# Designed miniproteins, single chains, continued (4): the designs that were tried, part 15

Each design is a single chain, and the fold is of that chain. pLDDT is the mean over its residues in the fold that is shown.

## One batch from the design tools (miniprotein)

Design m12492
Fold by ESMFold2-Fast:
Structure m12492 (fold): chain A 59 residues (1-59)
Amino acid sequence: SSARKAASLYTAGSINLAGAYANEMIAERNPELRDQYLADAEADRKASAENFAKAKAIE
């Protein structure tokens, strides 16, 4: 169960990281909304790091 839980957290972390990159790209293309999308990207990067750290801790 720990290995499966770790795999799930790595998957979640990877999805969060992909979301961060997408939001950074949108911010670059939409200057009027840049601050909002960059804030969303930062939140996604933090969520990704947290999920990867949790995965590594229980692996």
Scores: mean pLDDT 88

Design m12493
Fold by ESMFold2-Fast:
Formats: sequence, C-alpha cells, structure tokens
Structure m12493 (fold): chain A 74 residues (1-74)
Amino acid sequence: MSQRITELKKQAEEYKKKGDYKKAGELYDEAAKLMEQWADQLLAEGRITPEQAESIKAEAEELRKKAEEYYKKA
C-alpha cells in the first residue's frame, strides 16, 4: 500500500510537469483514497494510534486539495 501511494504521487508530479493537470489531479485523488483506506486498516489492526491515523488522513486531505487545485487548472 505505502509503495503504491508513493508511486501514484510520483506519477502525478510527472503528469503535472507535462501540463496534464487533469491526470495529475486524478492520481492525487487516487493516492488520497488509498492513504485513507490504509490508515483505517492499520488502525483497525491496532498497528497505529488514532492520532497517527488522523495524521495520515490529514496528509490525504492535502492531496485532495492539491487535486482540486489541479482540476481548476485543467
């Protein structure tokens, strides 16, 4: 999961560099969704604290905001 999230963020930056803001936004949205799912799974498994899960979800929210910004440029 973590590696896939990192890869999606890298792909988003590559599409941004190419001027494909729509695709970059879509990739950031996908990364955010996976981060939220990952945080929920780790919390359910007792592997992280609620505070750590909230931190991961806050990062996902920042990616969603970045995606929204890119959609406005597309």
Scores: mean pLDDT 83

Design m12494
Fold by ESMFold2-Fast:
Order: sequence, then C-alpha cells, then structure tokens
Structure m12494 (fold): chain A 75 residues (1-75)
Amino acid sequence: KKKEEAEKLEAEARKLADELAEKVTSLTSLGFNGPRDGKAGENSASTSKAEDKAEADKAKAKIEELVKKATELLK
C-alpha cells in the first residue's frame, strides 16, 4: 500500500534526520556555521569538518529522496 510504504520511508527519513541534525549542529557549532565554513573543503588537506559535513550532506540527500518518494507515493 502507498500509505504504508510512504510511512515507512518517512519514519526512516525522520530517524536519519534526527541523527544528522545532531551531527550537523555539532559540526556547525564548532565552526560557528559561518558563510566561510563551506570554503573549508577548498584545499586538498584532510579536514575532519569537511569530511563530516560531506557525509551529512550525503545522508541529507538520501533523507530528502526518501521523503520525496513518500510524498510521490501518496499522490
């Protein structure tokens, strides 16, 4: 059923969002979430902050895909 599928996707996205929100806030808090934070990955240097943010971005995209798929199923 579309409803069941959508609810499952939404629950998954919600859970991931909660985990990422905590991770992202931790990252941005350490860097003050300034507009120049995005420039941290400009260099080829190993930056833990950039790596964590990239991972969070990937999971965020996955969450967005899950949520979008859920809304599409409901249509």
Scores: mean pLDDT 62

Design m12495
Fold by ESMFold2-Fast:
Structure m12495 (fold): chain A 58 residues (1-58)
Amino acid sequence: PARYKVTLTRGPSPDSTPTEFELHLVGADSSLADTLEEILGSLEWGPESLVSYGVLYP
């Protein structure tokens, strides 16, 4: 079965606190992971903040 690991990391910034969390999805198709990335992108992190995320699966 397919597994998706989503890691959202925010770099240390003098204006923002660093945030990091990991989301693990099991048995999802690629469309579900794409939708999740879209949702994460809709969050407001601020124009001076760096947000990185990646989707990994076997």
Scores: mean pLDDT 52

Design m12496
Fold by ESMFold2-Fast:
Structure m12496 (fold): chain A 95 residues (1-95)
Amino acid sequence: SEREKVLSEPEVQKLYEELLALHREFVRLADELERAAPAHPELYAQALARLEEVARARQPAIQEARERGDFKTAFELLIAFYREAIAIAREALAA
């Protein structure tokens, strides 16, 4: 299938591996933010609002790439999203 062909390309596999690494780091940071939330509810709310804003801004392009079967573009856009999400989470935890 076209999907199997695209996913077998080395450049797409490399992007997928990078995406998984960034996703794991974001989940780790999100867990830290959630544990800090009871002591710092306003900081958590601000971080969550910023994350929701970034997700809302980036989601349409990711969805369009996915619907076209353009996994390379979809993974590149998801990587960009997770890089911003990680930066927001790290900034909040440093405050």
Scores: mean pLDDT 85

Design m12497
Fold by ESMFold2-Fast:
Formats: C-alpha cells, sequence, structure tokens
Structure m12497 (fold): chain A 73 residues (1-73)
C-alpha cells in the first residue's frame, strides 16, 4: 500500500496552487479545507475517509472550475 496520504496531500497542494493562480477564491477555500481534513485524517490513519474527502474535494473543485470557465468564456 502506497503512502496514500502523501499522494493526496501533494495532489491537493497542486490544485491549491492552480486555484490561487486563477484567482479562484472558492477553489482556494475548497482545496484548503480538503487539505486540512486530509491532514487530520492522516493523524488517525483513516485512509478510506481521506480518500473520500480527496475525491469529494477534487470533484467539487473540478465542477466549480468548469462552471467558472464556462461563465467567463
Amino acid sequence: MDDLFKRIEEELKKLLEEAKKEGDQKGVKLTKEGLRDVEDLKKRGSDTAASIVFTGTVLDLDKLKAEKEKKER
């Protein structure tokens, strides 16, 4: 089993940086919340819960980004 928590944290950090570069305040908030939740779950060793949080955050962020781009284009 991979260090799932490290992978998730790294992916979320990349998403956070992208949201910041785009000036997407909602995306920044979503990604920060996901990172915090995953960090808390990492301390508990709850990899299943961390996966759920990560997936939810990614889906939410992806949806938000698509809606934003569609409205601005």
Scores: mean pLDDT 74

Design m12498
Fold by ESMFold2-Fast:
Structure m12498 (fold): chain A 80 residues (1-80)
Amino acid sequence: AMEALREAAREVARLAARALREAGLALTVAASDETPGVAELVALGEEAGAEVRRVSEAEAADAWATEQAAAFERAARAAA
């Protein structure tokens, strides 16, 4: 159950990274050493061409929110 949810989240992230890259946008992956499957997340991020950053759990949450806002802004600018 939880493993399936994590795999689905990783697949969504991989698809999103690919879509952003095809649109000419960059994606940063923030992962803490405490994140389950951090090695797989790093590998997926590198495969997708994203910048991989290892952070603390608190920093990961902040980085996620920041990157989400930045990605949205870049997508809007690319569409103009």
Scores: mean pLDDT 64

Design m12499
Fold by ESMFold2-Fast:
Structure m12499 (fold): chain A 110 residues (1-110)
Amino acid sequence: MARVTLRFRLVSRQTFEENPAQVRAEFAALRAQTDREGAERGGESFTLHSADAVEAARKGSGAIPTLIKRYDTVFVSISGVYEDAAAEAAAREAIREAKREAERAVREAN
């Protein structure tokens, strides 16, 4: 059964500027977790990093249908920095839409 697991970590620019080392470590940890789970389950993993979290989420959404067609299980992580609360809200909505689209594509592919 084709499956997609999305993991995401979004931070504000203020949070990033206050502790960039911690944020970079969190992004690296998200990637490492995604890679381990992909390897464990015999799937492929992909990590997207962007200063624009909305763009990162949209890129993830755009890639998911192609990945689902080629793999039984796909693990995708998305990380990014957003500028303000409106950008954060938009990024979270884009990620939710990407998850719904991925789940629909999985159902239609099976």
Scores: mean pLDDT 72

Design m12500
Fold by ESMFold2-Fast:
Structure m12500 (fold): chain A 93 residues (1-93)
Amino acid sequence: GEAEELARRGGELAIKAGVLAAKQNPENLPGGIAAALLGIGALTSLDFTGDAAEAGRDARSGGEVAVKYGVGEAKELGRRAVELGTRAEELGA
């Protein structure tokens, strides 16, 4: 459904944002890894449980971490992950 698609896209963007944030500044490596792991958690939860609301929460959290540590493109990808994750949480609830 739409909620599952939004959660998957949000999780993918959180992973991409986290990896990019880590690459932008070595000091952001822990934060970038945390964002990427939350995005992986969203995808894993979606695949194993089908719970789009839970996956959406993980994607939103990953996006928030990426916004905190990322700059430029990483921050924009993180913001998009937050938006998609929030919508997935609302539709999947």
Scores: mean pLDDT 87

Design m12501
Fold by ESMFold2-Fast:
Structure m12501 (fold): chain A 117 residues (1-117)
Amino acid sequence: SHREELEKIAEKVKEEVLKELKDEPFVDVAASFVIEFLKALNKPVSEIEEIADAVILERTKPDATDVSVLEVLLRKVAEVLSEEELEVLKKHLVELGKELGAEDIIEEAIKRVEEEL
């Protein structure tokens, strides 16, 4: 099924990102996972670059937090992903947060996006 294919893609990308970036801050791991997931789904390069630029811009703000950066990432990604792709992404981001001790940060970011959408 399409869902099973998305789950396999997400798991493979997650394993590759954890192997390369496990010692990096959670926001960097999460952003890399999202970007690589979008690439694996063959999303347009222009859309991926716009998401990356929005994350960089948010990080430069004096009041930026890990939650605010992840909120910007998730809002932008929601514009490019189908509902099913977004649900798979959110699930694997929460699993990454649990593995890296940042589940509270990712769950808060998801909550903020869902309360305004």
Scores: mean pLDDT 88

Design m12502
Fold by ESMFold2-Fast:
Parts: C-alpha cells; structure tokens; sequence
Structure m12502 (fold): chain A 74 residues (1-74)
C-alpha cells in the first residue's frame, strides 16, 4: 500500500515537474509557474511526515531544479 502510493505520487510529481519546466522554457504563465513551485515545495514536509522519504527527496530535487531554471529565464 505505502509503496504503491509512493510510486503514484512520484509519477504525479514528475508529470508536474515536466509541465512547469516546459512553461518556464516557453516563457509562459510565469506567475502560475511561481505558484506551482510554491505548492510543490509545500508538499515536501507533509510527504516526510507521512514517511514518503523518496517522494520528499524527489520533490526537493524538482523544486531546486525549477527555481534554478526560473532564475535563468527571469
């Protein structure tokens, strides 16, 4: 159960990451991008509290990469 939930959340996080990355690269909806990054960052602590360490770590990686990418395009 926990492993299946973690796999699903990782898939969702990856899809969200790819979508946000594409929006940044296209220079579209940067305000929406900023809000989405903030929401993703806000999910890290709840994921850790739920024992979803792999999800929490991957969310941290995605947030760091998206913030760096956003800085390059702003």
Amino acid sequence: MLEEREEKLLEEAEKTYELIKKLIEEGKDLDVVKQAIKQMEGQIKPAREAGLEKVAKKLEEYVKELKKLLEEYE
Scores: mean pLDDT 80

Design m12503
Fold by ESMFold2-Fast:
Structure m12503 (fold): chain A 78 residues (1-78)
Amino acid sequence: MKYKVLMDGGILSFVKSVELAKKLVPLNLKKGDILTFEETEDEITITDSQGNTVTLPKEEAKPIIDAALDAGYLEKIE
């Protein structure tokens, strides 16, 4: 699945845990960037357009991603 970042910070704006925010730091979450999401049973792997990759527990990542989509920070493009 592919998502376009519509607002600077993207999903980072919805992270309330310092530990989770730290894991997202490698990603380029600037307006116009494209994120690729790969899901497994328990994990979501997020890759940005520059090839930076972050893997998060699905249960932690999914609520943040859903909140970003609902708030208009992400747009599903694929």
Scores: mean pLDDT 78

Design m12504
Fold by ESMFold2-Fast:
Structure m12504 (fold): chain A 80 residues (1-80)
Amino acid sequence: SEVEKIAEEVRKLMEEIVKKVEENPNMPEEDKEYVKIWAENAKKYADFLVKNNDLEGAKELLETVKKKKEEVEKLLEELE
């Protein structure tokens, strides 16, 4: 379904950002943990949206995770 495709994209984006924060030696451990928790919550929410076939919620979540990824990537660039 369309919702499942969006949820898979959310999962991929969250996995990408977790890898980037884990690979950065200059990012504080507390900040890495925050990003990991945020990513896990986003993935769990995506699963909930799939279960409820909530297409509009899935689209909103995808936009939110894309913005979060951009914010984290900008932070990582500033730490270099």
Scores: mean pLDDT 86

Design m12505
Fold by ESMFold2-Fast:
Structure m12505 (fold): chain A 69 residues (1-69)
Amino acid sequence: AKLDPSLDVYPAENRAKIQEEAAKAAEASGDKEGAAKAYFNAGVVKEELNDLDGAIKAYEEALKLKPDF
Protein backbone atom coordinates (compact mmCIF):
# COMPACT_ATOMS: atom_id res chain seq x y z
CA ALA A 1 0.00 0.00 0.00
CA LYS A 2 1.79 3.09 -1.31
CA LEU A 3 0.12 6.36 -0.40
CA ASP A 4 1.88 9.61 -1.26
CA PRO A 5 3.73 10.53 1.99
CA SER A 6 3.48 14.26 1.18
CA LEU A 7 -0.29 14.05 1.80
CA ASP A 8 0.47 13.35 5.50
CA VAL A 9 1.35 17.05 5.98
CA TYR A 10 -2.34 18.01 5.59
CA PRO A 11 -5.40 17.11 7.68
CA ALA A 12 -7.47 14.41 5.95
CA GLU A 13 -10.47 16.71 5.42
CA ASN A 14 -8.27 19.35 3.77
CA ARG A 15 -6.50 16.72 1.62
CA ALA A 16 -9.83 15.53 0.15
CA LYS A 17 -10.94 19.12 -0.51
CA ILE A 18 -7.61 20.05 -2.13
CA GLN A 19 -7.77 17.01 -4.43
CA GLU A 20 -11.36 17.74 -5.50
CA GLU A 21 -10.54 21.40 -6.19
CA ALA A 22 -7.42 20.36 -8.14
CA ALA A 23 -9.52 17.86 -10.13
CA LYS A 24 -12.10 20.52 -11.05
CA ALA A 25 -9.35 22.93 -12.12
CA ALA A 26 -7.72 20.21 -14.23
CA GLU A 27 -11.07 19.38 -15.90
CA ALA A 28 -11.57 23.07 -16.71
CA SER A 29 -8.12 23.17 -18.37
CA GLY A 30 -8.70 19.90 -20.31
CA ASP A 31 -6.17 17.89 -18.27
CA LYS A 32 -8.21 14.70 -18.02
CA GLU A 33 -5.32 12.61 -16.64
CA GLY A 34 -4.55 15.09 -13.88
CA ALA A 35 -8.24 15.41 -13.02
CA ALA A 36 -8.68 11.61 -12.89
CA LYS A 37 -5.67 11.23 -10.55
CA ALA A 38 -6.95 13.99 -8.27
CA TYR A 39 -10.45 12.46 -8.08
CA PHE A 40 -8.92 9.04 -7.31
CA ASN A 41 -6.82 10.55 -4.50
CA ALA A 42 -9.89 12.34 -3.12
CA GLY A 43 -11.76 9.00 -3.09
CA VAL A 44 -8.93 7.32 -1.15
CA VAL A 45 -8.95 10.08 1.49
CA LYS A 46 -12.76 9.93 1.75
CA GLU A 47 -12.56 6.16 2.38
CA GLU A 48 -10.14 6.88 5.25
CA LEU A 49 -12.76 9.30 6.63
CA ASN A 50 -15.51 6.63 6.22
CA ASP A 51 -17.31 8.88 3.71
CA LEU A 52 -18.26 5.98 1.44
CA ASP A 53 -20.76 7.97 -0.67
CA GLY A 54 -18.17 10.68 -1.31
CA ALA A 55 -15.48 8.09 -2.11
CA ILE A 56 -17.74 6.31 -4.64
CA LYS A 57 -18.58 9.61 -6.38
CA ALA A 58 -14.90 10.58 -6.56
CA TYR A 59 -13.94 7.21 -8.07
CA GLU A 60 -16.82 7.44 -10.58
CA GLU A 61 -15.59 10.88 -11.71
CA ALA A 62 -12.05 9.50 -12.15
CA LEU A 63 -13.35 6.61 -14.28
CA LYS A 64 -15.52 8.95 -16.39
CA LEU A 65 -12.43 10.99 -17.26
CA LYS A 66 -10.25 7.91 -17.87
CA PRO A 67 -12.38 4.73 -18.27
CA ASP A 68 -9.30 2.48 -18.60
CA PHE A 69 -7.63 4.37 -15.78
Scores: mean pLDDT 73

Design m12506
Fold by ESMFold2-Fast:
Structure m12506 (fold): chain A 69 residues (1-69)
Amino acid sequence: GSAARGAQLYATNCAACHGADGRGVGPPLLGGHAYPDAYLFETIRNGAPGTGMPAFSDQDAWDIVAYLR
C-alpha cells in the first residue's frame, strides 16, 4: 500500500472519529498500539458495523494500513 495515499484516506474518512494523530476514539492507531497488519487490514476492509465505521476496498485498506504503521 501507499502511505501517502493512506494519509489522505485517513484524513478524509478516519480522523473525524480517530483523531488526526490516531488518538481519538478507540486505541491509538498511529504507531502507539502494535496491531498486526492483517488485523488492521481486515478491520478496515470489513468495517466495524457497531461503531459506524464503513467498509473500504482492499486497495484503500492496504493504503491506510501502510499509513498507520
Scores: mean pLDDT 65

Design m12507
Fold by ESMFold2-Fast:
Structure m12507 (fold): chain A 82 residues (1-82)
Amino acid sequence: SGARMKELAEQRLAQGKYSADLLKQSGLDDQAAQALELGERLAKEILEAESYQQILDIFRRESATSDALRPALDKAIAEKNK
C-alpha cells in the first residue's frame, strides 16, 4: 500500500540521516555524505516502486552499498563509545 511505502521511505531517510550524523561526528565527512545520499535515493526508489520484486531489488542494492559503508560506521560507533 502507499502508506506502507511511505513508512519504509521515511525509515530509510531517518536511517541515512542518523548514519550521516555519526560519521560526521567522527570526521568522516565523505562517508557521511554517501550515507545521506543513499538514504535519500532509496526513499525515492521505494516511493516509486510498483512491484514487490522492485522493492526486493532495491533492498539487495542497499545491502551491498551499506556493507561498503559498514567499516566507516563501525569506526564511528566505536569512537563515540570511548
Scores: mean pLDDT 75

Design m12508
Fold by ESMFold2-Fast:
Structure m12508 (fold): chain A 100 residues (1-100)
Amino acid sequence: KEYFFEGEPDEEELEELERDFEEILRRYEAGEMLFAEGLEELAREYRERGKSLIYLLLLGLRAAELAIKEKRHLASPELQEEIDKKFEEIKKEIKELIEK
């Protein structure tokens, strides 16, 4: 495996990811940057800090969830259910990657 840490991310590591994500979201909501630009910067910083691929996958999943939630009101209830199912599938795949 190509991961830089062993086992699953602990609570502290997940809290760090959430904190970094919340800062990007705050700057995006304030109109200080495009959300995609913030994510690219964070991904670069994570790579430079030697964070594992799983951190980038979790960041990507969070970004996708936010984008879908902000646009969710434009979708029918049936499409919203399909979107929710797709995210559960992706979460399952990421969890399997962490547990392997």
Scores: mean pLDDT 61

Design m12509
Fold by ESMFold2-Fast:
Structure m12509 (fold): chain A 80 residues (1-80)
Amino acid sequence: SIEKTLEELKKNISKEIIEEVIEQLRKAAELLRKEGKEEEAKKYEEYAKLLEENFDDKEKAAEIINEILREQHAQYQAEL
């Protein structure tokens, strides 16, 4: 469940994980731009920026990552 995912994130999140997620979001934004998906690319960049701003707040970072996972899951379901 989404609730269980957030609990797992809060328990296991580290600055290394946050940094890795920021890297992945930026790479995803570049790929989306190459596909002409500018709006989605901007969304990923905003998430990366939000994680950078909350780099020292692990609980807030976990909440942001959970929101990203929720939106990615919804997008994947819509394209299935």
Scores: mean pLDDT 76

Design m12510
Fold by ESMFold2-Fast:
Structure m12510 (fold): chain A 88 residues (1-88)
Amino acid sequence: MIEELKKEAEEAKKEGLELVEKASPEEAKKLAEEFRKVAEAARTYGKAKAEEISKTDEEEAKKLLEVSEYAAELAEEVAEFAEERARE
C-alpha cells in the first residue's frame, strides 16, 4: 500500500508536468488550481487515515503520513510549474 501510493504520486507528478509543459497559459491556470486541490486533499486524507490506523499500527501511521506529505509536495511542484506557465 505505502509503496504503491508513493509510486502513484511519482507517476502523477510525471504526467502532470508533461501536461503543464504542453498547456496554454489558460490551461495551465486550470491545472495549477487542480493540483493545489490535489495537494490539500492528500494532506487531509493522509492525516485522517493515519489517525485511524495509529491505534493498531503506529509505525504504519507514520509511514502513511510521510507518503501523504510526499504526494502533496509532488502535487505542489506541478502546481508551481503550472503557475509559472500561466504567467507566460
Scores: mean pLDDT 83

Design m12511
Fold by ESMFold2-Fast:
Structure m12511 (fold): chain A 68 residues (1-68)
Amino acid sequence: SSRAEMARRFAALQERYGPLAVHEADAGELEPLRATLAELGLELRLELLPSRAEAEERNREREAAIAA
C-alpha cells in the first residue's frame, strides 16, 4: 500500500537525516503517520520547536540534505 511505502520511506529518511521538525502546536497533525509507523513496528521521532518559522527553516535544511 502507498501509505505503508511512504511510512517506510519516512522512517528511512528519519534514520539517515534525523527527525522531522514540527511546531509544537502542529504535532497532533502527525498522529496518523505515527500510527502507520507503529503498525509497521517503526517509531516516529519529531523535533518539537516553539515556532513554525523555526520548524520550517530546520526542515528546509533537512530537505536540502536529502536532495543533495
Scores: mean pLDDT 84

Design m12512
Fold by ESMFold2-Fast:
Structure m12512 (fold): chain A 91 residues (1-91)
Amino acid sequence: SDAAIMEEIGDKVAEAAAAGAEAALQELRDERTAEFRALIERAQAGDREAQRRALDLMVDYARQVMEIAGLSAEDLERLDEIAARAREELA
């Protein structure tokens, strides 16, 4: 399932954070937090445009997190596949 793939990716990111990537991951998180806040609130209220924009921002954030964590091109491809399915759901 997509949830199982995301859990596996999350575990790999957590291992990278423990191995020394935490400072870089925190900096990226701080940079993105303000961008997400208002958009996520609108998306949760059922705004379809906000849902699509929030998905795109979350995917871009996840990709950057995975790159900082040193995850493989195969893991990045799996994220792109999950994102494509989520975008179809919102079309």
Scores: mean pLDDT 80

Design m12513
Fold by ESMFold2-Fast:
Structure m12513 (fold): chain A 109 residues (1-109)
Amino acid sequence: SQELIDRLIELSGVPRSVLEKLSREIQELSDNKHPLSVVLALTAALLHELLVDKKTTFTNVKGETLPYPVTFENVEELKATPVTQLYPLFRYYLESGYIPEEFPELASL
């Protein structure tokens, strides 16, 4: 849903152009070509948790609490990080099957 994606982008505090560029780069590196809309939504939700909520851990589908492999203090630090360092974080996030509690609608994507 476009409305959900737009809301997630707004809540992430990250400029849309930065999110869209990053999402395209992540999609191109992924073994499974997820729809860009799904990558964009998950990228926005993950960055909301890291940049707005300042979360250092997440709970996976098995109920285990795990640390994020990388964190960011602000958008400038995010932009300075090569996509090759960011991709393992997004791959791990997708492989964990984690759906943020604040965004249960992501389970419908």
Scores: mean pLDDT 70

Design m12514
Fold by ESMFold2-Fast:
Parts: sequence; C-alpha cells; structure tokens
Structure m12514 (fold): chain A 80 residues (1-80)
Amino acid sequence: SEEEIEELTEKLMKKLEIDESDKDRVKDFVKLLLSQPKIDKKAVKEALEKTRVAPTSDEVVEYLLKVFKEVYEEYKKEKS
C-alpha cells in the first residue's frame, strides 16, 4: 500500500541518515523490495542496481537487508 511504502521509506531514511533530496530514490527502492516474492540478498541487490541508491557490494547488501527487516518489523508492530 502507499501508506506502507511511505512509512517504510521514512523509517529507512531515518536509520540510514539519508537526506530528503534522495527520498524518491529510497521510495523506489522500498517499492521494488515489496514487489519481490521474497525479501532476501538477491532482492536487495536487484533493487540497488535499479535505483542506484547505494553500492551493490555484499557488505552494503547485507547491511541494507538487516536494516530493512528491522524497519519492516517495527512497522508491523505499530499496525498490529
């Protein structure tokens, strides 16, 4: 949903200290991840390659996957 995408984008930007000028790129990254059947390292790497919001190194992919999962769990807890 649009609300889910917006909330996850804001939480992710806050945790990663990303500037508001990059919000659209982060939002596209979140949309791509949520469109995947499984959110894993492959999904994160593909989303990064398309949005270019961060490097596609294994360390960056692993870190972003961890942060995204934390953000998604926080969002689910707030809505339940």
Scores: mean pLDDT 81

Design m12515
Fold by ESMFold2-Fast:
Structure m12515 (fold): chain A 93 residues (1-93)
Amino acid sequence: MEWQKLLDEAERLLKEAIRLEEMGYHPAVVATIASEAVRLAKRAADIGIEQGKADEVLKGLERMKELASQLKYFGERVKKELDEIIKEVEERK
């Protein structure tokens, strides 16, 4: 499904952000990739809600939130943004 592909890509980008941060890449580069991951997750959530797949999307968002805990500088911001998406999905399902 389209929402699942977007969520998979969001998770992949978040893992890439973690990898680049561990390798010592500039914080701006890590932040850019992490922001794109959150953007794709939001799009996946919007599509998933419309298709009645809110519960499946929530599971993916929770996995992304766990991954965000591995970010050193942006983990709290990314988790907060993901929590806002999770709240919206829970309220709209």
Scores: mean pLDDT 86

Design m12516
Fold by ESMFold2-Fast:
Structure m12516 (fold): chain A 94 residues (1-94)
Amino acid sequence: TKKEIAQLKAELVSALRQAELYIRAAEEKKPLVLSDGTVITDVKEQIELARKAVEEAERLLEELVKLGAVSDEEAKALREEIEELRERIRRLEE
């Protein structure tokens, strides 16, 4: 449905933004403050949160693809964005 598609798109944008925030905190070795006020200073924990956010973004994108809610061009661009985030996580784990 249109409402379901709009919600999934909003969740995808949120997941991508969260992944970027978590990756940046780990890259810059800065404290991460969660929405509940929890402060995460451990880089390994920040990397784990980034991994989960990227996995959620991938899941949401594949759901949108199954619903026909994104064009092939949009899906390709989003997959490339997700792959770039995965590569940044890979570099942090080295």
Scores: mean pLDDT 88

Design m12517
Fold by ESMFold2-Fast:
Structure m12517 (fold): chain A 57 residues (1-57)
Amino acid sequence: MTAREAALLGGAVGVATGDVQKGGQAGADHAIRSGLSELEATKAGAGGATLAADGVG
């Protein structure tokens, strides 16, 4: 899994729940569980939150 894929999954969770923070956390969690680095997990979390904010707003 790439950081971008984790971010997209996190964004989808955020949109489905209406919670931007849950989107970010889900993105970071997916990245970490897939063996990505902390930097990649941070990028996935930020991307997931950004995608969730765009989709919820």
Scores: mean pLDDT 80

Design m12518
Fold by ESMFold2-Fast:
Structure m12518 (fold): chain A 102 residues (1-102)
Amino acid sequence: MEARIAALRQQRAALQQQRQASTDPDEIRRLQAQIGDLAFEIWELTLDEILETSSVEDLEAYLTGLSSMLSAAKSSKSPQEEIERLEEMVRRLQERLDRLLE
């Protein structure tokens, strides 16, 4: 798992460098979408590890961050699929916290 996450982070960094070098708005938009997709895949892959290994305090911080991202996605009218993915991640974090606090 860690090796795959490291590879995705490296791919994201390469795309970020390419975006910084680009002056074409269409290229920048395409690169930003790819960077977003990679960031989301990293989050999904790390979520299981986060849920298993994180403290209550760390889980609360992750929940706050993801809830803010979900609110922003809804406000910006992001694709329904992205909203549903964020809602699922928030739900899983909340369920984990509820179990640990019982």
Scores: mean pLDDT 77

Design m12519
Fold by ESMFold2-Fast:
Structure m12519 (fold): chain A 94 residues (1-94)
Amino acid sequence: MEEELERLVEEHFALFAAALRAEAEAASGRPVDMDLSTLEGLTELLNRMAAEGLLADPERTLTERMLALLLARGYSEEEAERIVGLVLRRDLRS
């Protein structure tokens, strides 16, 4: 479970983080200087986007996008929700 979860987190979190970075840079015209490989860096970016009026609820936005990615990969709703919950509670270690 742990190894599968870590691999899954790395694959989907990295893709999500890259997409979010591109959106933030396009919307704000500013480079993202946060380390998006960490949950702290990702939440800092989401909070910045919320402060700039780009996101109403950063935690909800992160959750919904990660769920959509996992569902697209064939995971059940229960499995996707569990994985997203674990990702939001841990730092993604390299």
Scores: mean pLDDT 65

Design m12520
Fold by ESMFold2-Fast:
Structure m12520 (fold): chain A 68 residues (1-68)
Amino acid sequence: SDADYEALLRIAEAELLRAVREGKISLEEAKRLAVTVVRQIGDEYGKSEEEVRRDIERLLRRLEEAAA
């Protein structure tokens, strides 16, 4: 469902932000993982390439804002 898709994206965002804040991964590593994870979740939930691209761009912006 869309709700499950959005919940998984929020979980991925929270985990990546935590890993960067705790110094476990770099921002650049988090950005690479974000692309991979969003594509995998999008594929599992049958999302269009346009939706996946938008969600990737949004997550990347949030990661950059948190690192500022």
Scores: mean pLDDT 86

Design m12521
Fold by ESMFold2-Fast:
Structure m12521 (fold): chain A 79 residues (1-79)
Amino acid sequence: SMKEKLKKMLEEAEKFKKYLLENGETFSAEELEAMIAHLEGLKAYIEKNFSGEEAEKFLKKLDEIIEILRKVLEKKKAE
C-alpha cells in the first residue's frame, strides 16, 4: 500500500541520513550538488502527490537530509 511504501522510504531515508553524517565529507562537490537536486525533485513530487502524517514525516526527513548535504557542500566550497 501507499502507506507501507512511505514507511519504507522513511526507514531508507533515516539510514541514508546516518550514512551522510558518517561519510558526507567523502563525496565530491559535484556528487553533493547532484544529490541535493535529486532530493529537491523528490520533495516536490511528494508534496504534489501525497498528504497525511506519513508524507509529512518523510518530507521533514528529506529537509533534514538536504540541509546536511548543503552544509557539507558549503564547507567543501569554503576550502
Scores: mean pLDDT 85

Design m12522
Fold by ESMFold2-Fast:
Structure m12522 (fold): chain A 67 residues (1-67)
Amino acid sequence: AVDEAIEAVRAGDTDAADEAMRRLFGALVAQGHEQQALRLYQEFKRALEAGDRDAAIAAIEEMGRVL
């Protein structure tokens, strides 16, 4: 999940990155971290729209650290 999302961002596959990030989001919500998951997902989406791959990867890594 985390590695899949990071690899997708590095490959420029935005759809695969978003799908992997949604799986991470669902896992955090299931653990009771809904607000943190929502915030990190929003940061990830903004980074992708800006073309900021480093920021997108940072959001994925932070979501993985909360899991």
Scores: mean pLDDT 83

Design m12523
Fold by ESMFold2-Fast:
Structure m12523 (fold): chain A 91 residues (1-91)
Amino acid sequence: SKEVADLLRELADALERGDVEAAESLIPQIKEALIKDGVSEDEANRLAEILRELVERMRTASDFERDVIVSLVRMMAAVFEANPKDSGFVL
């Protein structure tokens, strides 16, 4: 959805500038937006865990790995934005 896509873009922007605290604060908001979109709580929690792992990896990642992580989050945002009416996206 657009709400999930907007939050994922904010997450990518936070990660790009190295604001890990802002990135961590966005994860529960993304989970709530996913549940509102009709994603099951179990699926939303799995996606939130993936995002937490990516944020944690940013702390020790090389500059190249950080760029890859940011790009992956931006790609996820684009996927959610492209299908705002579709529920049931499974990673």
Scores: mean pLDDT 81

Design m12524
Fold by ESMFold2-Fast:
Structure m12524 (fold): chain A 97 residues (1-97)
Amino acid sequence: MTQEQLDLEVEAALVMIKAAVTKIAAERFLKKSTNPEAQKLYEEAIKKANEAIDVASQAADAFRAGDLETARQLIDEARKLVEEANKLFEKAKEIDK
């Protein structure tokens, strides 16, 4: 394995961890929320976090196949999904009581 492949594997793992953390937090807040608008945003955050995990998993498959360009693109996509999930989660917390 090259240094670049190792770096990409670490980046993919970190994105998956960040997505999982956001998902768990959003699920916990959703269970306690009584605000329907906040509940919808928590559900959207969970959905985006799940999409990020799936895309990061695809990135892991791509770099194992030696397709480093596809792996980089998928990692960037997964990072954007994590950022979207976090924005939805923060917005949900802002309107939740």
Scores: mean pLDDT 86

Design m12525
Fold by ESMFold2-Fast:
Structure m12525 (fold): chain A 80 residues (1-80)
Amino acid sequence: DEIKELEEKLNQPENLEELAALEKEYLAWVEANKETFDMSDLEEMMRELLKWLMEKYGLTAKHLEYNNALSLAKLAKELE
């Protein structure tokens, strides 16, 4: 199953480190913009993160949404 193979690859330590770096950038942006923060800006930031992951790993949108959306959802939940 190619989705399972991608899921295992995305959960490698190297990929987790890259996701952590994106999380730090995202947190810094949120901190700087707390007073002017709105939902549309958050969605745009999430789209930028997904786009970067697609480009970085050369994944199809379906595979990225299935595997990385869960990882980003976990990050968003941790930030809450």
Scores: mean pLDDT 54

Design m12526
Fold by ESMFold2-Fast:
Structure m12526 (fold): chain A 72 residues (1-72)
Amino acid sequence: SAEENKKKGEEYKEKAEKLVKEDQSIESLEKAVELYEKAAEYYKAAGDNKAAFEASVQAGILQLKIALDKVL
């Protein structure tokens, strides 16, 4: 159901946010990207296009951070 998909999206988003808060290593940031992408998939399945877009933006920001950390 849409409600179940939204709850799954929230769970993955919360896991990603907690991981980023606790550990800023490249490995943890890469895992957080995967978790935000999973959140976006579930939000999209729930029809919550705004939450899906916001989760995708967060994944993109972390990907840029990872790229910068690898160059520096």
Scores: mean pLDDT 88

